Designed miniproteins, single chains, continued (3). Designs and how they scored, part 29

Each design is a single chain, and the fold is of that chain. pLDDT is the mean over its residues in the fold that is shown.

## One batch from the design tools (miniprotein)

Design m8980
Fold by ESMFold2-Fast:
Structure m8980 (fold): chain A 94 residues (1-94)
Amino acid sequence: LDEAFRALSGAEARVVFAEAERFNAEAQRLKDEGKKNNWSKEELKKRLEELVERTVRALREAGLSDAAVAVFREMALIAVERMVNDPSLVFPPP
């Protein structure tokens, strides 16, 4: 996963970093809402997976390759699984 992101151009890598920062900010907002409203892990996971799909759309619209978008999506879905078990975790930038 790390190696795949290292293969990105400098411009593509900057887009991925910017979208990862936005993802983390929105994920934190969802975690805070979930804590306030006592969401189940399943409900939080669903909301975070919806955020992953929105971020994937943004990356595709920014002109990233299908391969780069697929790698981001896979990493983000792994991060979602970890975040629902430990809400202190964030998606690492590439």
Scores: mean pLDDT 77

Design m8981
Fold by ESMFold2-Fast:
Structure m8981 (fold): chain A 95 residues (1-95)
Amino acid sequence: SLSEEELKKLKEVEERLKEAVKNKDYYLPEEDIEFVLEFLRKHGLEKTAELLEEKVKEVGSLVEALLLMRKEVQEKSSERALEAAEEVRKISAAL
């Protein structure tokens, strides 16, 4: 189960992500990046966290990294992206 503190922080980060995509202002605080990566690792999403961390280092933005991973899943152009999506799906089904 998610703690009330984790759920609150997750909703705050989700809202900032939605606003960043809508406004095409892809800046998110470093704290949000660290929170997302820690959250994924704590909840067994290790492959997703590893791939996301690598993509953030490559593109310099959490939002751009997430959009790139989503594109790679949709185009089936990355086995690692497909494995990450499968990992998220399995954990989401267990929640």
Scores: mean pLDDT 76

Design m8982
Fold by ESMFold2-Fast:
Structure m8982 (fold): chain A 72 residues (1-72)
Amino acid sequence: PPQDLKNRLLKAYRTYVVYGDRQRAIGLIQSAIEQYGRQAVLDAIDWLEKEGVITPQEAELLRKLLDEAVSR
């Protein structure tokens, strides 16, 4: 996946879990979907999990945020 996409997903995760800013986290994921498409974002989350950059639980949280981003 593009490095910018990986960095944006990690920023979205940190924004939500560390700072509690769910709306900003969803906005970051929405911007990633608009730029790269939903499938590319899903593939990037899968890549981060497979490479051990994030845990399976963190990947599941990102997928839930992605589902909310698509619905808005």
Scores: mean pLDDT 87

Design m8983
Fold by ESMFold2-Fast:
Structure m8983 (fold): chain A 98 residues (1-98)
Amino acid sequence: SMKEELEKKIREALERIAEIEREARENREEVIEEIRRLVAEHKEPADLESLDDDELVRGYIAARAAEVAKEVAEEFIKEGNYEAAREIFEAAAAYVRA
C-alpha cells in the first residue's frame, strides 16, 4: 500500500531526526563551535554575538531535519507523488516545532 510505504518512510525519517537531535545535544559544545565557525565566515561579528547557544543548537537540529526530509521526499518527488513529499516535510517541521 502507498499509504503504508509513506507511513514507514515518515517514521524512519523522524527516527533519523530524533537521533540527530540526541547526538547534537550530547555533543552540544562541538555543534555550537562548528555553527559559530560557519556563521563567522558569512556574518558580521555583531550578528554572531547576538546568537544564543540554545538557538544555535535548535537551528542546527532544524537544518539537519530539513536535509533528512528533503532526502526522503526526493524519492516520492521522482515518482511524481508530491502529496507524499509534502507530508514528509510537514512531519519533519512538526517535530522541530514540538
Scores: mean pLDDT 80

Design m8984
Fold by ESMFold2-Fast:
Structure m8984 (fold): chain A 95 residues (1-95)
Amino acid sequence: VEHLRERLGLDEEEVIELIRRELETFLRTLEAMREAHRRGVAVEQIERSLVEELRKLGVSEAEIASLRTFDEMVERLRRLREEEARRRIEEVRRE
């Protein structure tokens, strides 16, 4: 369980806002990575970063191998991050 209220001295609403801002920042970073990949900049580093993030979110090696295109990896990671943020917000509200 993530104790952001205890750690940062924030109330429930402030923690929820922080989670939402983290998600928005991540989505902006993901779009920047997608644009860089499209331009052929740091392609291998970007692809490795996406694979590492998918692994951190518990995606299996078999599922990662099934994501054949960069766009499929981006879309999968976006959905997982949105689901993680939703779960974290729900958990904060339950406390």
Scores: mean pLDDT 77

Design m8985
Fold by ESMFold2-Fast:
Structure m8985 (fold): chain A 83 residues (1-83)
Amino acid sequence: SMQALEALVNAARAIKGEEHAEKVRELFLHAQSLGLSTSQAIRAGSMFANGATPEQIKKYLVRALGVEEDQAEAVAEKIEKLK
């Protein structure tokens, strides 16, 4: 939901400021565009906000959340570009 996204963005802002919050929002929207559910996209954004690596996020999305490997790879590639 948009409310869950705003809570995530606010948490990211508290961690590392406005630029980090905007990167988390961009990652969430990109993940949804790839076909991730809202809950999957929130989890990817939350992991990124808390400093998880692209490799850690990709592994978690595939192994724990059942995201397709090619979609999880595209999320990891987006994270690398946001660094």
Scores: mean pLDDT 89

Design m8986
Fold by ESMFold2-Fast:
Structure m8986 (fold): chain A 68 residues (1-68)
Amino acid sequence: AAWQAAQDALDARIAERFAGLSPEEREKLIEDWAQRGLDAYRAGTTLTPEEEAELYERIRKVIEVRFA
């Protein structure tokens, strides 16, 4: 239930934001959310620069699929 509720809330926010955004604004939002995701990981785990770059790209791809 907890994961489903969190996913539904996130999906609703993504859909609402997506509907009001230009392609440029959508790209900017994806970058911001990917950076926030990376920062959250950094708070709990020490990452190398290579690991940070790979994780950022992975998070970004996941978000892009959600916006597609």
Scores: mean pLDDT 72

Design m8987
Fold by ESMFold2-Fast:
Structure m8987 (fold): chain A 86 residues (1-86)
Amino acid sequence: MQQLQQAIALVLRSIGLLFDVDLLEQKGGTVEQARELIREADRIIRDAEAGLARSTDPDVIALYRRAIELAREARRRALRLLKEIE
């Protein structure tokens, strides 16, 4: 129960992070904004990997893996954006 709620929360955070990256790509922004998106992606990945290490439920494992996948995509896009701004 608790693991499922945590996994869902991390997937939702990853989706929100992708929207934030998309908005920053469209609107433009600062180096600090891009760095904050990278930090948030790193936090999601860390928390999802910790949850994955504790989980034996295949549905929960799939959600943590999805959160990591989405957060890694957001991180790649934020890093690219950071290089373009600098």
Scores: mean pLDDT 87

Design m8988
Fold by ESMFold2-Fast:
Structure m8988 (fold): chain A 87 residues (1-87)
Amino acid sequence: MTREELLEAIEKEEEEVLKKAKSEEEKEIYKELIEELKRLIKELDMDEFEKLLKEIVAETEPLAQEALENGEPIINVWKKVVELLKK
C-alpha cells in the first residue's frame, strides 16, 4: 500500500465515520484527529511507514472492528495509529 492509497482509504473511512457521528462536536473531533493522522502520514518517510504498515493494521484492526460493531467512535483507533506513527 502506497501513501496515496492509504490517504485515500482514510478519506473513505472519514466519510463513513462522519455519517455515524451524532453531534457537531463529535464530527469536529473526528475531523481534527483525521487531519492530524493525514499530516503525520504525509511527513513520515514512506520506507519506514511500509515497514510498520502491517503492524499498525494488525494492532488497530481489532479496535476498528469493535468500534464498528458497537457503533462507537473510531476516534480511539485513529488516536492509536497517530501514537504508533510518532514512535
Scores: mean pLDDT 67

Design m8989
Fold by ESMFold2-Fast:
Order: sequence, then structure tokens, then C-alpha cells
Structure m8989 (fold): chain A 89 residues (1-89)
Amino acid sequence: SAALEAAIRARAREVAEAYLAWARPRLEAMPREEALALLREEIALTEEEIARLRERLAEEPDDLEARLELAVLEEYRRRLEALLAELEA
């Protein structure tokens, strides 16, 4: 369902935005090199979890919980990558 896909994406965006709103001022308060190292580590861990969820969905494509979790993590990774690029500038 297109409506379900849209709802999953909207929820994923809300969750990712809420987390980054919490994380951003904390990262900005720490030394730049420490913030960059933490962001790179978090991106790597997020990519590992995305790979795990993709494997799960290959076996169970109708797993709505896994579909939502994957959408959240993909949006979260995208936002972490954008924040990393901003802080590297």
C-alpha cells in the first residue's frame, strides 16, 4: 500500500529528527575530533544494523516492524552522514 509506505517514511523521519535534535547540541559541546570519531562509529554501527534488517526482510518481506525499523535507520544514517559532512567543513 502506497499509504502504508508513506506512513512508514513519515514515522521514520519523525524518529530520526527527534534523535538528532537531542544528539546535535551534545556533539557540538564536545571537542571536534571526538564528535567526528563518534559520528563515524555511529554511522558504521547503523550500516551494520541496516544490513541485518535487510537480510531479515529478504526472508520475511511482510514484517512491518522490521520495515519500519529499516526506514528509521536509513533516514537516521542519512542524517548522520549530513551532520558529519557539516562538521568536517
Scores: mean pLDDT 84

Design m8990
Fold by ESMFold2-Fast:
Structure m8990 (fold): chain A 89 residues (1-89)
Amino acid sequence: MSAREKALEEIDRIKEKLERGEITPVEAFQELVRIAQKLIEESKDPELKKEIISIVTDLLDRVGQATSEEEMREAILEAADKLKELLKK
């Protein structure tokens, strides 16, 4: 519970900073990956770990294929929303 609540707060902070232009898409990407990695390491739920890995893998692929900062921003925001939805279950 505590780790999920902290992750939700950190994700919301990243989304807010990215929308305000206070951080770059690359910085937002790095922070989301860090949060996801910590959740994977601290979770004892194999299904939750699998779903987090799936979201991060998709995000990595989309960021690697992005041809603009806007495409990268879209990928990051969608991944953030998927992580939030997963953590609220």
Scores: mean pLDDT 83

Design m8991
Fold by ESMFold2-Fast:
Structure m8991 (fold): chain A 76 residues (1-76)
Amino acid sequence: MAARGKELEKEIEELERRFGELVAELTDKNASAEQVRLLSQAGQKISTARKYLEEGDFEKAEEALEEAKRLLEEAE
């Protein structure tokens, strides 16, 4: 349990960092409305993953994390 929670925390932190980097990059490039929408949705899913991790619901945390990853890839 502890090892799984630590691994998910690490992945969420890495994704939060990637999200911040992409937001900064796309702001400089005058992002499209679609990119802004995808970034907003990705941010919400990252927050959801963190909430489930804190609640100990690792399955739902993983599902939210995977969805956030897909949304970030689409925003690029």
Scores: mean pLDDT 80

Design m8992
Fold by ESMFold2-Fast:
Structure m8992 (fold): chain A 64 residues (1-64)
Amino acid sequence: VGEIYKALVPLAGATPSSPGILPGELVEVVEELPDGYVVLKSLENGGVTIVRKSSLPTVFEKVE
């Protein structure tokens, strides 16, 4: 929680009405979910995405 990552690829929003995340946008880990998923929120547009914690290093780069 509170960790900051930079998106490396475009990502769809978690819901059909949520804005997606663009490459280069900063995202914050706001919650960890069951089965090793994490909720990420864009610091630029407020868009939310959900990814597997194990997949984080493939689509995000840690910036802190």
Scores: mean pLDDT 72

Design m8993
Fold by ESMFold2-Fast:
Structure m8993 (fold): chain A 74 residues (1-74)
Amino acid sequence: SLRERMLAAAEAARKKARELGLTDFQINSAEAAGWAIARGESEEKVIEMLKQSGLTDEQARAVVEAAREAVEKA
């Protein structure tokens, strides 16, 4: 279901943000990014949103990739 994909993506994004040593604010932004990816929003748009939260391009792409993989496996 969409709910299961959203929860899986949010958890994967949050886990990746923690692994990268990001702040609580940035971890919350990663959670929101996970929901957006599960809803089918553009990966490039989500990357730019994460960069506005202070993530580097590499960190933002890692978070989005983790969320995408979680959606594909759910």
Scores: mean pLDDT 87

Design m8994
Fold by ESMFold2-Fast:
Structure m8994 (fold): chain A 67 residues (1-67)
Amino acid sequence: SMVRELTQKLGDEVVQAAQQLQSPEQMRQLAREVMRATREMNEAKSLEEQEKIVDETKERLRQIAKE
């Protein structure tokens, strides 16, 4: 199922980002981003919207790790 694959991909990206973070503030930003992504995924009405949420979340996780 594509929905399963997208959910697993999002989970894997979160785990990888968490392993790169070194500060409590970065961890708080990660937690906020996970909460946002989970809410938006639950509200998404199409596979296209879910793919967009995963891609946007991946980019935001990269920005958190860079700070």
Scores: mean pLDDT 77

Design m8995
Fold by ESMFold2-Fast:
Structure m8995 (fold): chain A 59 residues (1-59)
Amino acid sequence: SAAVEEARRLGEEIAAARSDEEFAALVKRGQELLATLSGEELREAERAMLRGYIERLSA
């Protein structure tokens, strides 16, 4: 879904944040995205966000 793809991109952006302010803003955006989802799509989006974050840190 588009929400899952956006969650993955947000995870990558959170990992690439250059300041505490940028990090906090991106985390808030991620939380707001996840709050619009439920059930299996929410679980998939949470995993995609974490995966994006971990993959970006490992690059």
Scores: mean pLDDT 87

Design m8996
Fold by ESMFold2-Fast:
Structure m8996 (fold): chain A 60 residues (1-60)
Amino acid sequence: SAEELLRLVLAPHPDMAELRRAVARELNASVSNVSSLSDEDVLELARRALSSYPELRAKV
């Protein structure tokens, strides 16, 4: 869920394996290769996914 993704992104030391799984779930087939991306690219994808939920950004 978007809320789960937000919590993972906001963690001081994000679990990158959990973040990759959350990004893959949120973006579905479009991120089937998330495991091949750098940590920075995964974080950017997570932020872009969260940008479609302005209500969650307001809580940050």
Scores: mean pLDDT 71

Design m8997
Fold by ESMFold2-Fast:
Structure m8997 (fold): chain A 78 residues (1-78)
Amino acid sequence: MLEEKLKETEEKTEKTLKEKPVSIEAGYLLAERGRIYYALGKKEEAVKDLEEARKLLEKAGADKSLVDGVEEAKKALE
């Protein structure tokens, strides 16, 4: 179920943010959690996670195409 995936992703995201707060991995996990929030109808939380994912990926030096991909995903939810 989506709720099961959300719980697992939330736990992994929180752990990664505490251990590696500015990392490509943290950005990926925030983007994944945001997509799950949207699928569950939690649009506000989804937009927040995608915006944070974009910021973290940019700070971590992720490829521009990856940063742009997250921004496009966020715009699709708005």
Scores: mean pLDDT 77

Design m8998
Fold by ESMFold2-Fast:
Structure m8998 (fold): chain A 65 residues (1-65)
Amino acid sequence: MEVREGWMTMAEVVELVRRAAEEGRRVVVTFADLFADPALRDEVTERLRAGDLDVRLPVRIELLP
């Protein structure tokens, strides 16, 4: 199991998920810290609606075999 934690851009999250899918691995993505802060969640949501995939958000990605 490989764990990636911290602040990442949405583009980086998408790329990690895409690569894991190509490798046939299971992925668990957790946004607990994002959902714990309504102001941060709203800011990220607005930026994503604008097409800004460079928005940074707190994320935990678990890559399973």
Scores: mean pLDDT 79

Design m8999
Fold by ESMFold2-Fast:
Structure m8999 (fold): chain A 93 residues (1-93)
Amino acid sequence: SYKELVRRFTILRFRHIALETEFELAKKTGKHKDPAYLNALISDAEALLADLQALRAQVRAEHPDDTTTISALDALIARTQALIQQLKDAQAA
């Protein structure tokens, strides 16, 4: 149902906020220098990206006229891809 899609989007938005917050805290505490911690964050961010892409595909298929939600998902996908790249750059340093 549309209500279930909206609920899923809300959960994914909070998962993204949690990952950004964890990475910011890691930079302040030096945990960003721990490869195991960064690997865990990368894994979580990649799982979030897959879930966002799956939700976007479903919204586009079932509610193609919901351009507002599709645009919001596209923006969050782009931000999640940027976060993954930042995490990988930190891991390579």
Scores: mean pLDDT 89

Design m9000
Fold by ESMFold2-Fast:
Structure m9000 (fold): chain A 63 residues (1-63)
Amino acid sequence: GPVPTIEDLFEAALAGDVERFRELYAALFGFELPRSRAAAIIEAFRALPDPSKEALGRLIEGL
């Protein structure tokens, strides 16, 4: 099947899809992200005035 991409992760974050974000994160990084942490990242990301892949990357790096 198609390999998950950073674009897919960005789209899941924009949609507020916590479970899809967690699935994609685990597939991309080989690391299970706790549900509360995924929800917090998505909440912070969606609160941004100009959400971007770079901004999402910075929120993930803050882990």
Scores: mean pLDDT 81

Design m9001
Fold by ESMFold2-Fast:
Structure m9001 (fold): chain A 89 residues (1-89)
Amino acid sequence: EKKEKIEKLEEAIKLVEEALESLRESFPGNREKAIELLRRAAELAKPISPEAAELLDKAVEALEANDPLKAEEYAQKAIEELKKEIDKL
């Protein structure tokens, strides 16, 4: 149903925004928290927007490679794709 898809995409956006907030705080464990949040967002997005899920997977890969700036770039692109998908519903 359209409403359930919108709710899942909105939750995915919220998780990505929380991950970005964690990365802005210079605190031990925030990277691991961000990775977990991004992975959860990717799972929610995957059946509705595979493109957004792929961007979130790339953000996780960037964090694992110690590139937080690249991770933020991919995460922001994922939010844009998730918002576009909501607009199409």
Scores: mean pLDDT 84

Design m9002
Fold by ESMFold2-Fast:
Structure m9002 (fold): chain A 113 residues (1-113)
Amino acid sequence: EDAVREALARVAEALSKLGPEEIKFDIDFSRVEEAIRKAVEKGYTVDQAAAVGLAILSAEAYKRGEEEFAKKLVDMALDFARRAGLSRDQLLKLMEEIFGKETADLVKKLLEE
């Protein structure tokens, strides 16, 4: 639970670096917390869990048609992953394990385009 709280705080801090006008919808932090909790339960670090939280948020933004915001979120997820020693491919595998192929494919599309 401490790791979940720390990862959530890191996601919130990363989002705070964006201007208010760049945040295009009301962020469901319960969804982000669920993502973080699942990553922590699988033994991933706080920074790796924060990367997963930002990645799921990028997929949610993409589903809502907010492609520019989604791209900013996935870039932040990659930065957290890189700092935590998690490759792009490892992040995508983790997303697939937690949320399934469809959600992982949305994140992959953001990374390729």
Scores: mean pLDDT 81

Design m9003
Fold by ESMFold2-Fast:
Order: sequence, then structure tokens, then C-alpha cells
Structure m9003 (fold): chain A 86 residues (1-86)
Amino acid sequence: SPEEAAARVAQAASDGAFANMDKGPEYAIDAGTEAARKASEEMGANPEKVADAVREQGRKGFEKGGPLEVAREMARAAYQAALETA
């Protein structure tokens, strides 16, 4: 379902970002964005729209606070963009 696809893409964004937080926020945001892009291709969402939304919201999460907020905002953006385009 579109909801299952969106959940998978959101999980990929969060996991990718968290796995790379030790390398700094920019690297973590890039890693989470690429994970979301790849997952969106596999799930039939629009990878470019997902990647753009995830990257933008990841930067906003960094502005708000620490690694958890970055991952949370990226996951939310990934879910919404994947759901809309799946």
C-alpha cells in the first residue's frame, strides 16, 4: 500500500541519518537522503521529490536541535513525500 511504501522510505531516511551522525550533521543528512531516495525507487515513489523534501527538513531539524530531531524531521518528510508520490 502507499502507507507501507511511505513507512519503508521514512525508516530508511531515519536509519541512514542515525548510522552516520558520528560523521557530522551534513554527512548524516546526505546519507539519510540517499537512503530515502533508494528506498523510494524500490517502493515506486518519486525519488527526486522524496530526496528534496528529506534534505530540506533534515536541515531544519539540525536548526531545532540534535541528532534525534534531524532523523525525526527527515523521516516525516520522507513519509509525506513518498505517500504523495507512491
Scores: mean pLDDT 84

Design m9004
Fold by ESMFold2-Fast:
Structure m9004 (fold): chain A 87 residues (1-87)
Amino acid sequence: SLEEELRELVARLQEVAKKFLEAVKKKDVEEARKLLEEMKELAERIDELLDELAEERPEIREGLELAREEIRKAIELFEKKVKELEK
């Protein structure tokens, strides 16, 4: 199901984010950049699934858009953390 696939990708994103924060703590700029790119790829796939799910279930579209915004804000914050490590 789309919901099961979304749940799996969100779990992967959370695992990569945990590794990213560990790399930031170690000041490993190279690893942090690699993990950030992986998170961006997962976020893009999640965006695609959110669009598909909103088409199938328009009644939950508002909730899906809130989830999308939260993921975007998290990626934006993580990009800022990587830029701060490069200084």
Scores: mean pLDDT 86

Design m9005
Fold by ESMFold2-Fast:
Order: sequence, then C-alpha cells, then structure tokens
Structure m9005 (fold): chain A 86 residues (1-86)
Amino acid sequence: SAEEAIELARKGLELAKQGKTQEASDYAIRASQLAIEAFKNGDKEGALEAARLALQTAIESLKNGDFDGAIRAIKVAKEAIEVAEK
C-alpha cells in the first residue's frame, strides 16, 4: 500500500541521518517499488508522496557517503515519480 511505502521511506530517512546509508538506500528502493505498486492499484496521490519521500531518502544517503546504493535508489525513485505522474 501507499501507507507502507511512505512508512518505509520515512524509516529510510531516519537511517540515512544516523549514517546507516546503505540500509537507507535499500529502504528507498523498496519504498519506490511499493509506490509503483500503489499507483497500479489506483492510489496516484499516495504513490507520488511515497516516491518523493524515497527520493529524499536516497539523496540524504548520497550526501552521507553511500554513492553506489544512493545512485541506484535515486534512479528507482525517479522512475516511481514518473509512473505516479502519468
């Protein structure tokens, strides 16, 4: 659900702030995947919110030193935003 995606993205953001950047990037990817699923189930608004939060988490991970994981997470979150905006 979109609520699950939002919760995962929020948890990821907290992890990124704690310096657990690889775990945060993985949470951002998972949240983005759930956002795409929520969009397919008709929740465009919730999916877009979750995808934007996942992108924020990925950017925070990048700032705190997880280059490879964060770049992958940014890509997936951007794809989720594009799907939700259609």
Scores: mean pLDDT 83

Design m9006
Fold by ESMFold2-Fast:
Structure m9006 (fold): chain A 75 residues (1-75)
Amino acid sequence: ARELVARLREAVEQGAPFDEIKAIVDELLKHPDPRVQLLAEQLKAAIDYAESLGDKEKFLELVRLAVDVLERHLA
């Protein structure tokens, strides 16, 4: 999980496309920790919503917040 969260953080800082960030989130959904899975499901819903709005800044803000939560959970 830590490696996936680190990749997600790097992708957000680089302004990666939605598809790349979604791919990392899909890997988090496969994690055996149900809390990590739940957070990944919530993040995927937020990503889909932000993508529908075309607002990349809001999308990246939401992903950063989710990364902060995941990092705290895994610490």
Scores: mean pLDDT 75

Design m9007
Fold by ESMFold2-Fast:
Structure m9007 (fold): chain A 76 residues (1-76)
Amino acid sequence: MLTAGVIANSEEALREALRTLTGPNPEELKKEVYAATLEVSEDGVVRLLTLSKLLVTEKGELVELSTEEVEEEWRL
């Protein structure tokens, strides 16, 4: 059983946001990103567990705004 986190289209945006927030006069840049949590079974079944909306703070911390539990399953 493997648990993986996937951030949709935001890895570069997140890293860039963290880099720009680390400065002498950081402004509160409230950026919303989306993350998904997946489980992969040994039999090649992928299960989507959660879809989360996260806020990036000026200190580069991730704060959970909302999380939806999703039971979607598909076979590879």
Scores: mean pLDDT 57

Design m9008
Fold by ESMFold2-Fast:
Structure m9008 (fold): chain A 88 residues (1-88)
Amino acid sequence: SSDIEISEEITDIIMESIKTGNIEESIDKIEEIMKKKGFSKEEIEIIKNTFISMTSKKSDYESIFKEISRMIKPEEIKEKIKEREEIK
């Protein structure tokens, strides 16, 4: 499944960024992969904001990549977009 491939690619990038400390570079790599796989600007922004928020809270890398891997599933990210629109 394409969803599994996307999860693996993003997980590898997140783990590498935590090891190297290059959070900005990892955000850029995640954005490029998501664009290439056909994710919308809104979906990419939600994932980026989640990653930034979790790193600022000093979350461990396992918690970060579990949350992002969950969110990149099409059903989950669409729900997050709808919730955001309802709060406006």
Scores: mean pLDDT 66

Design m9009
Fold by ESMFold2-Fast:
Structure m9009 (fold): chain A 80 residues (1-80)
Amino acid sequence: MSEREKLEKELKETLAEIQELVGEALKRKNQEALEIARELEKRIQEIYSENREDPTSEETLKKILKELKEGKERMKKALE
């Protein structure tokens, strides 16, 4: 329960932060940050497709969270 709750909370928080970065990238017309966001979306879709037998497993969610965190840091760097 606690590990699942932590994972779901961190996923929600990371997605909200990425949404803010996408909004900033759109406002600034930052093509690099927008391209990073598009590639991140494709990567998440690939992970979901590869794990279609158990798309909501903790293992799958951890993979998604890792990609979201890495994508978030790349977007932050592009917006600097």
Scores: mean pLDDT 81

Design m9010
Fold by ESMFold2-Fast:
Structure m9010 (fold): chain A 63 residues (1-63)
Amino acid sequence: MKSSLPASDEDIETLNRLARLVAEGAPDEELRELWDKLTSPSAKRVAERVLAIVGRSVEDVLR
């Protein structure tokens, strides 16, 4: 793509880490830390979809 992505490079790295931890069954506290590190709404939306794929909800991660 020639234009800027909707998420920063740091958000992309954080999303990759979140996806790996989610797949490995990491505890909610670790997932919450990465979620809070995400700065863009689009990156948070992608993270929500990643959680949904493995049967977890954002609410379960955040509380």
Scores: mean pLDDT 71

Design m9011
Fold by ESMFold2-Fast:
Structure m9011 (fold): chain A 61 residues (1-61)
Amino acid sequence: EIPEIYRKLGEKFAETVLEIDLSSSDKYKAQHPELLDPAAREALREQLVEAFARAFETGSK
């Protein structure tokens, strides 16, 4: 169940990062319109979750 725990932590981490980025300031959101694109947001979220999970999983795969 370790992989499941790290997967959930990765999801929480990704959501926290994206929430901070979107809410940190109106100026920041204007400078990074790509973060408002649903497809780009989902791609970044998946990337963060996978990176987090792989960092905690044993081995390279």
Scores: mean pLDDT 65

Design m9012
Fold by ESMFold2-Fast:
Formats: C-alpha cells, structure tokens, sequence
Structure m9012 (fold): chain A 95 residues (1-95)
C-alpha cells in the first residue's frame, strides 16, 4: 500500500540520517528531513529522491575517503546502504 511505502521510506530516511550524523552532524538531520518531506509528497517522489540521495552519499563517501576522512567516508557509505535498502523494499511494495 501507499502508506506502507511511505512508512518504509521515512524509517530508512531516519536510519540513514542517524548514520550520516555520526560523521557529519549537520548533514545527517538535514538529509532525514528532506527525504521525509519527499516521501510525504508520494511514494514515487519519495523513491526518486531517495535514489538521488543514495548516489550523492556514495559520491560524498568516495570524496571523504580520497581526502583521508575515514569516519565521514564510512558514515556516508552506511547512510547510502540504508537508503539503497529502503529503495529496494519500497519498489518491491509497489509491485
């Protein structure tokens, strides 16, 4: 159902936000808020924005790794993984 998809997206947004916050305290809460707002607009919008955020967090993880900031790299990477799982589950619920 649409409600189950929205709930899944919000739960994964919260998990990813907490992971990112461990390495980037400013970005974690902002990411959670933005993804929750997207999910409230609808399941398709929520999934689309979560896919974009997954890509952005992977890019940030790679940039932090190249800069030698392993804590930030790991926090962004774990956040991206949480969002990727959220997208996979949400897409499965759409079928």
Amino acid sequence: SEEEIKETLKEMAKSAGKAVELGDPEKGPKLEEELIKAAEKGPEEGIREMERATGLLNDLSNQAYDAGDLKKSMSYGVGALALAVGVTVAKRLLK
Scores: mean pLDDT 89

Design m9013
Fold by ESMFold2-Fast:
Parts: structure tokens; C-alpha cells; sequence
Structure m9013 (fold): chain A 82 residues (1-82)
């Protein structure tokens, strides 16, 4: 997970929106797997860290909005499964 967060920061700093979305999709698929395993707090934390990394890297509002939408999806899935 840490390697994907670091890759997200680098892609965002480079302005590579397509790579950022691809890495976000990989991170959020992993977060969904954590929800399926009952690791709700870990999944929510990972999704939150992805959003924060993009904000800190100065990502576009479009990318931040996309990440926040995915974060909300993970939170809702975790709450449903609790």
C-alpha cells in the first residue's frame, strides 16, 4: 500500500492524470479487499491516505473529486458490512 501511495504522489506531481486514476483504482480495489476481510478501519485509513497524498501533491480538483468519490464508496461499503 505504501508503494502505491508514493507512486500516486509522484504521478500527481508530474501531472499525469491517467496514471493517477489507474493507481487510485488499484488502491481502491485493495481497500475493497480489506473490507471483504473485515479490516474496515484499515480500508478507510488507506482510502483517506490516498486522498490526503493527492491533496498534498497538488493534484487537480478533478482528481481530488474522483478520489473523494472512491473514498466515500469505501466508507459506505465498510459501514454496510460492520
Amino acid sequence: AEELIEALRKAAQAGNTEEVKKLLDELFEYAKQLVDEGKYDEAIRLASEAVRALVEAGASQEVIDYANEKYREIVELADEKR
Scores: mean pLDDT 82

Design m9014
Fold by ESMFold2-Fast:
Structure m9014 (fold): chain A 87 residues (1-87)
Amino acid sequence: MEEAMREAVEYMLPKAEEALAAGEDPEAVTRRLTMEAFALAKGFPREEAERIGERAATLSREEVLRLMAEWEDDPEHRAEIEALIAR
């Protein structure tokens, strides 16, 4: 988990800085990079993860969380994501 988290942070930080400097919406950047990192953690290739992230940037918060819940194999983690949708 530590290695995966470190790689995710190192991967997301420069992309977040670049997108924010380009004037992209912070909420869209958050959705894009969160979904991209989640897809990479699920074993998707980088190219597919980037496409998934780009699509997530156009979705609502609830739609992104529902997609994450559908991809989550751990029922405990899925329940946590579903609880976020209910807020």
Scores: mean pLDDT 71

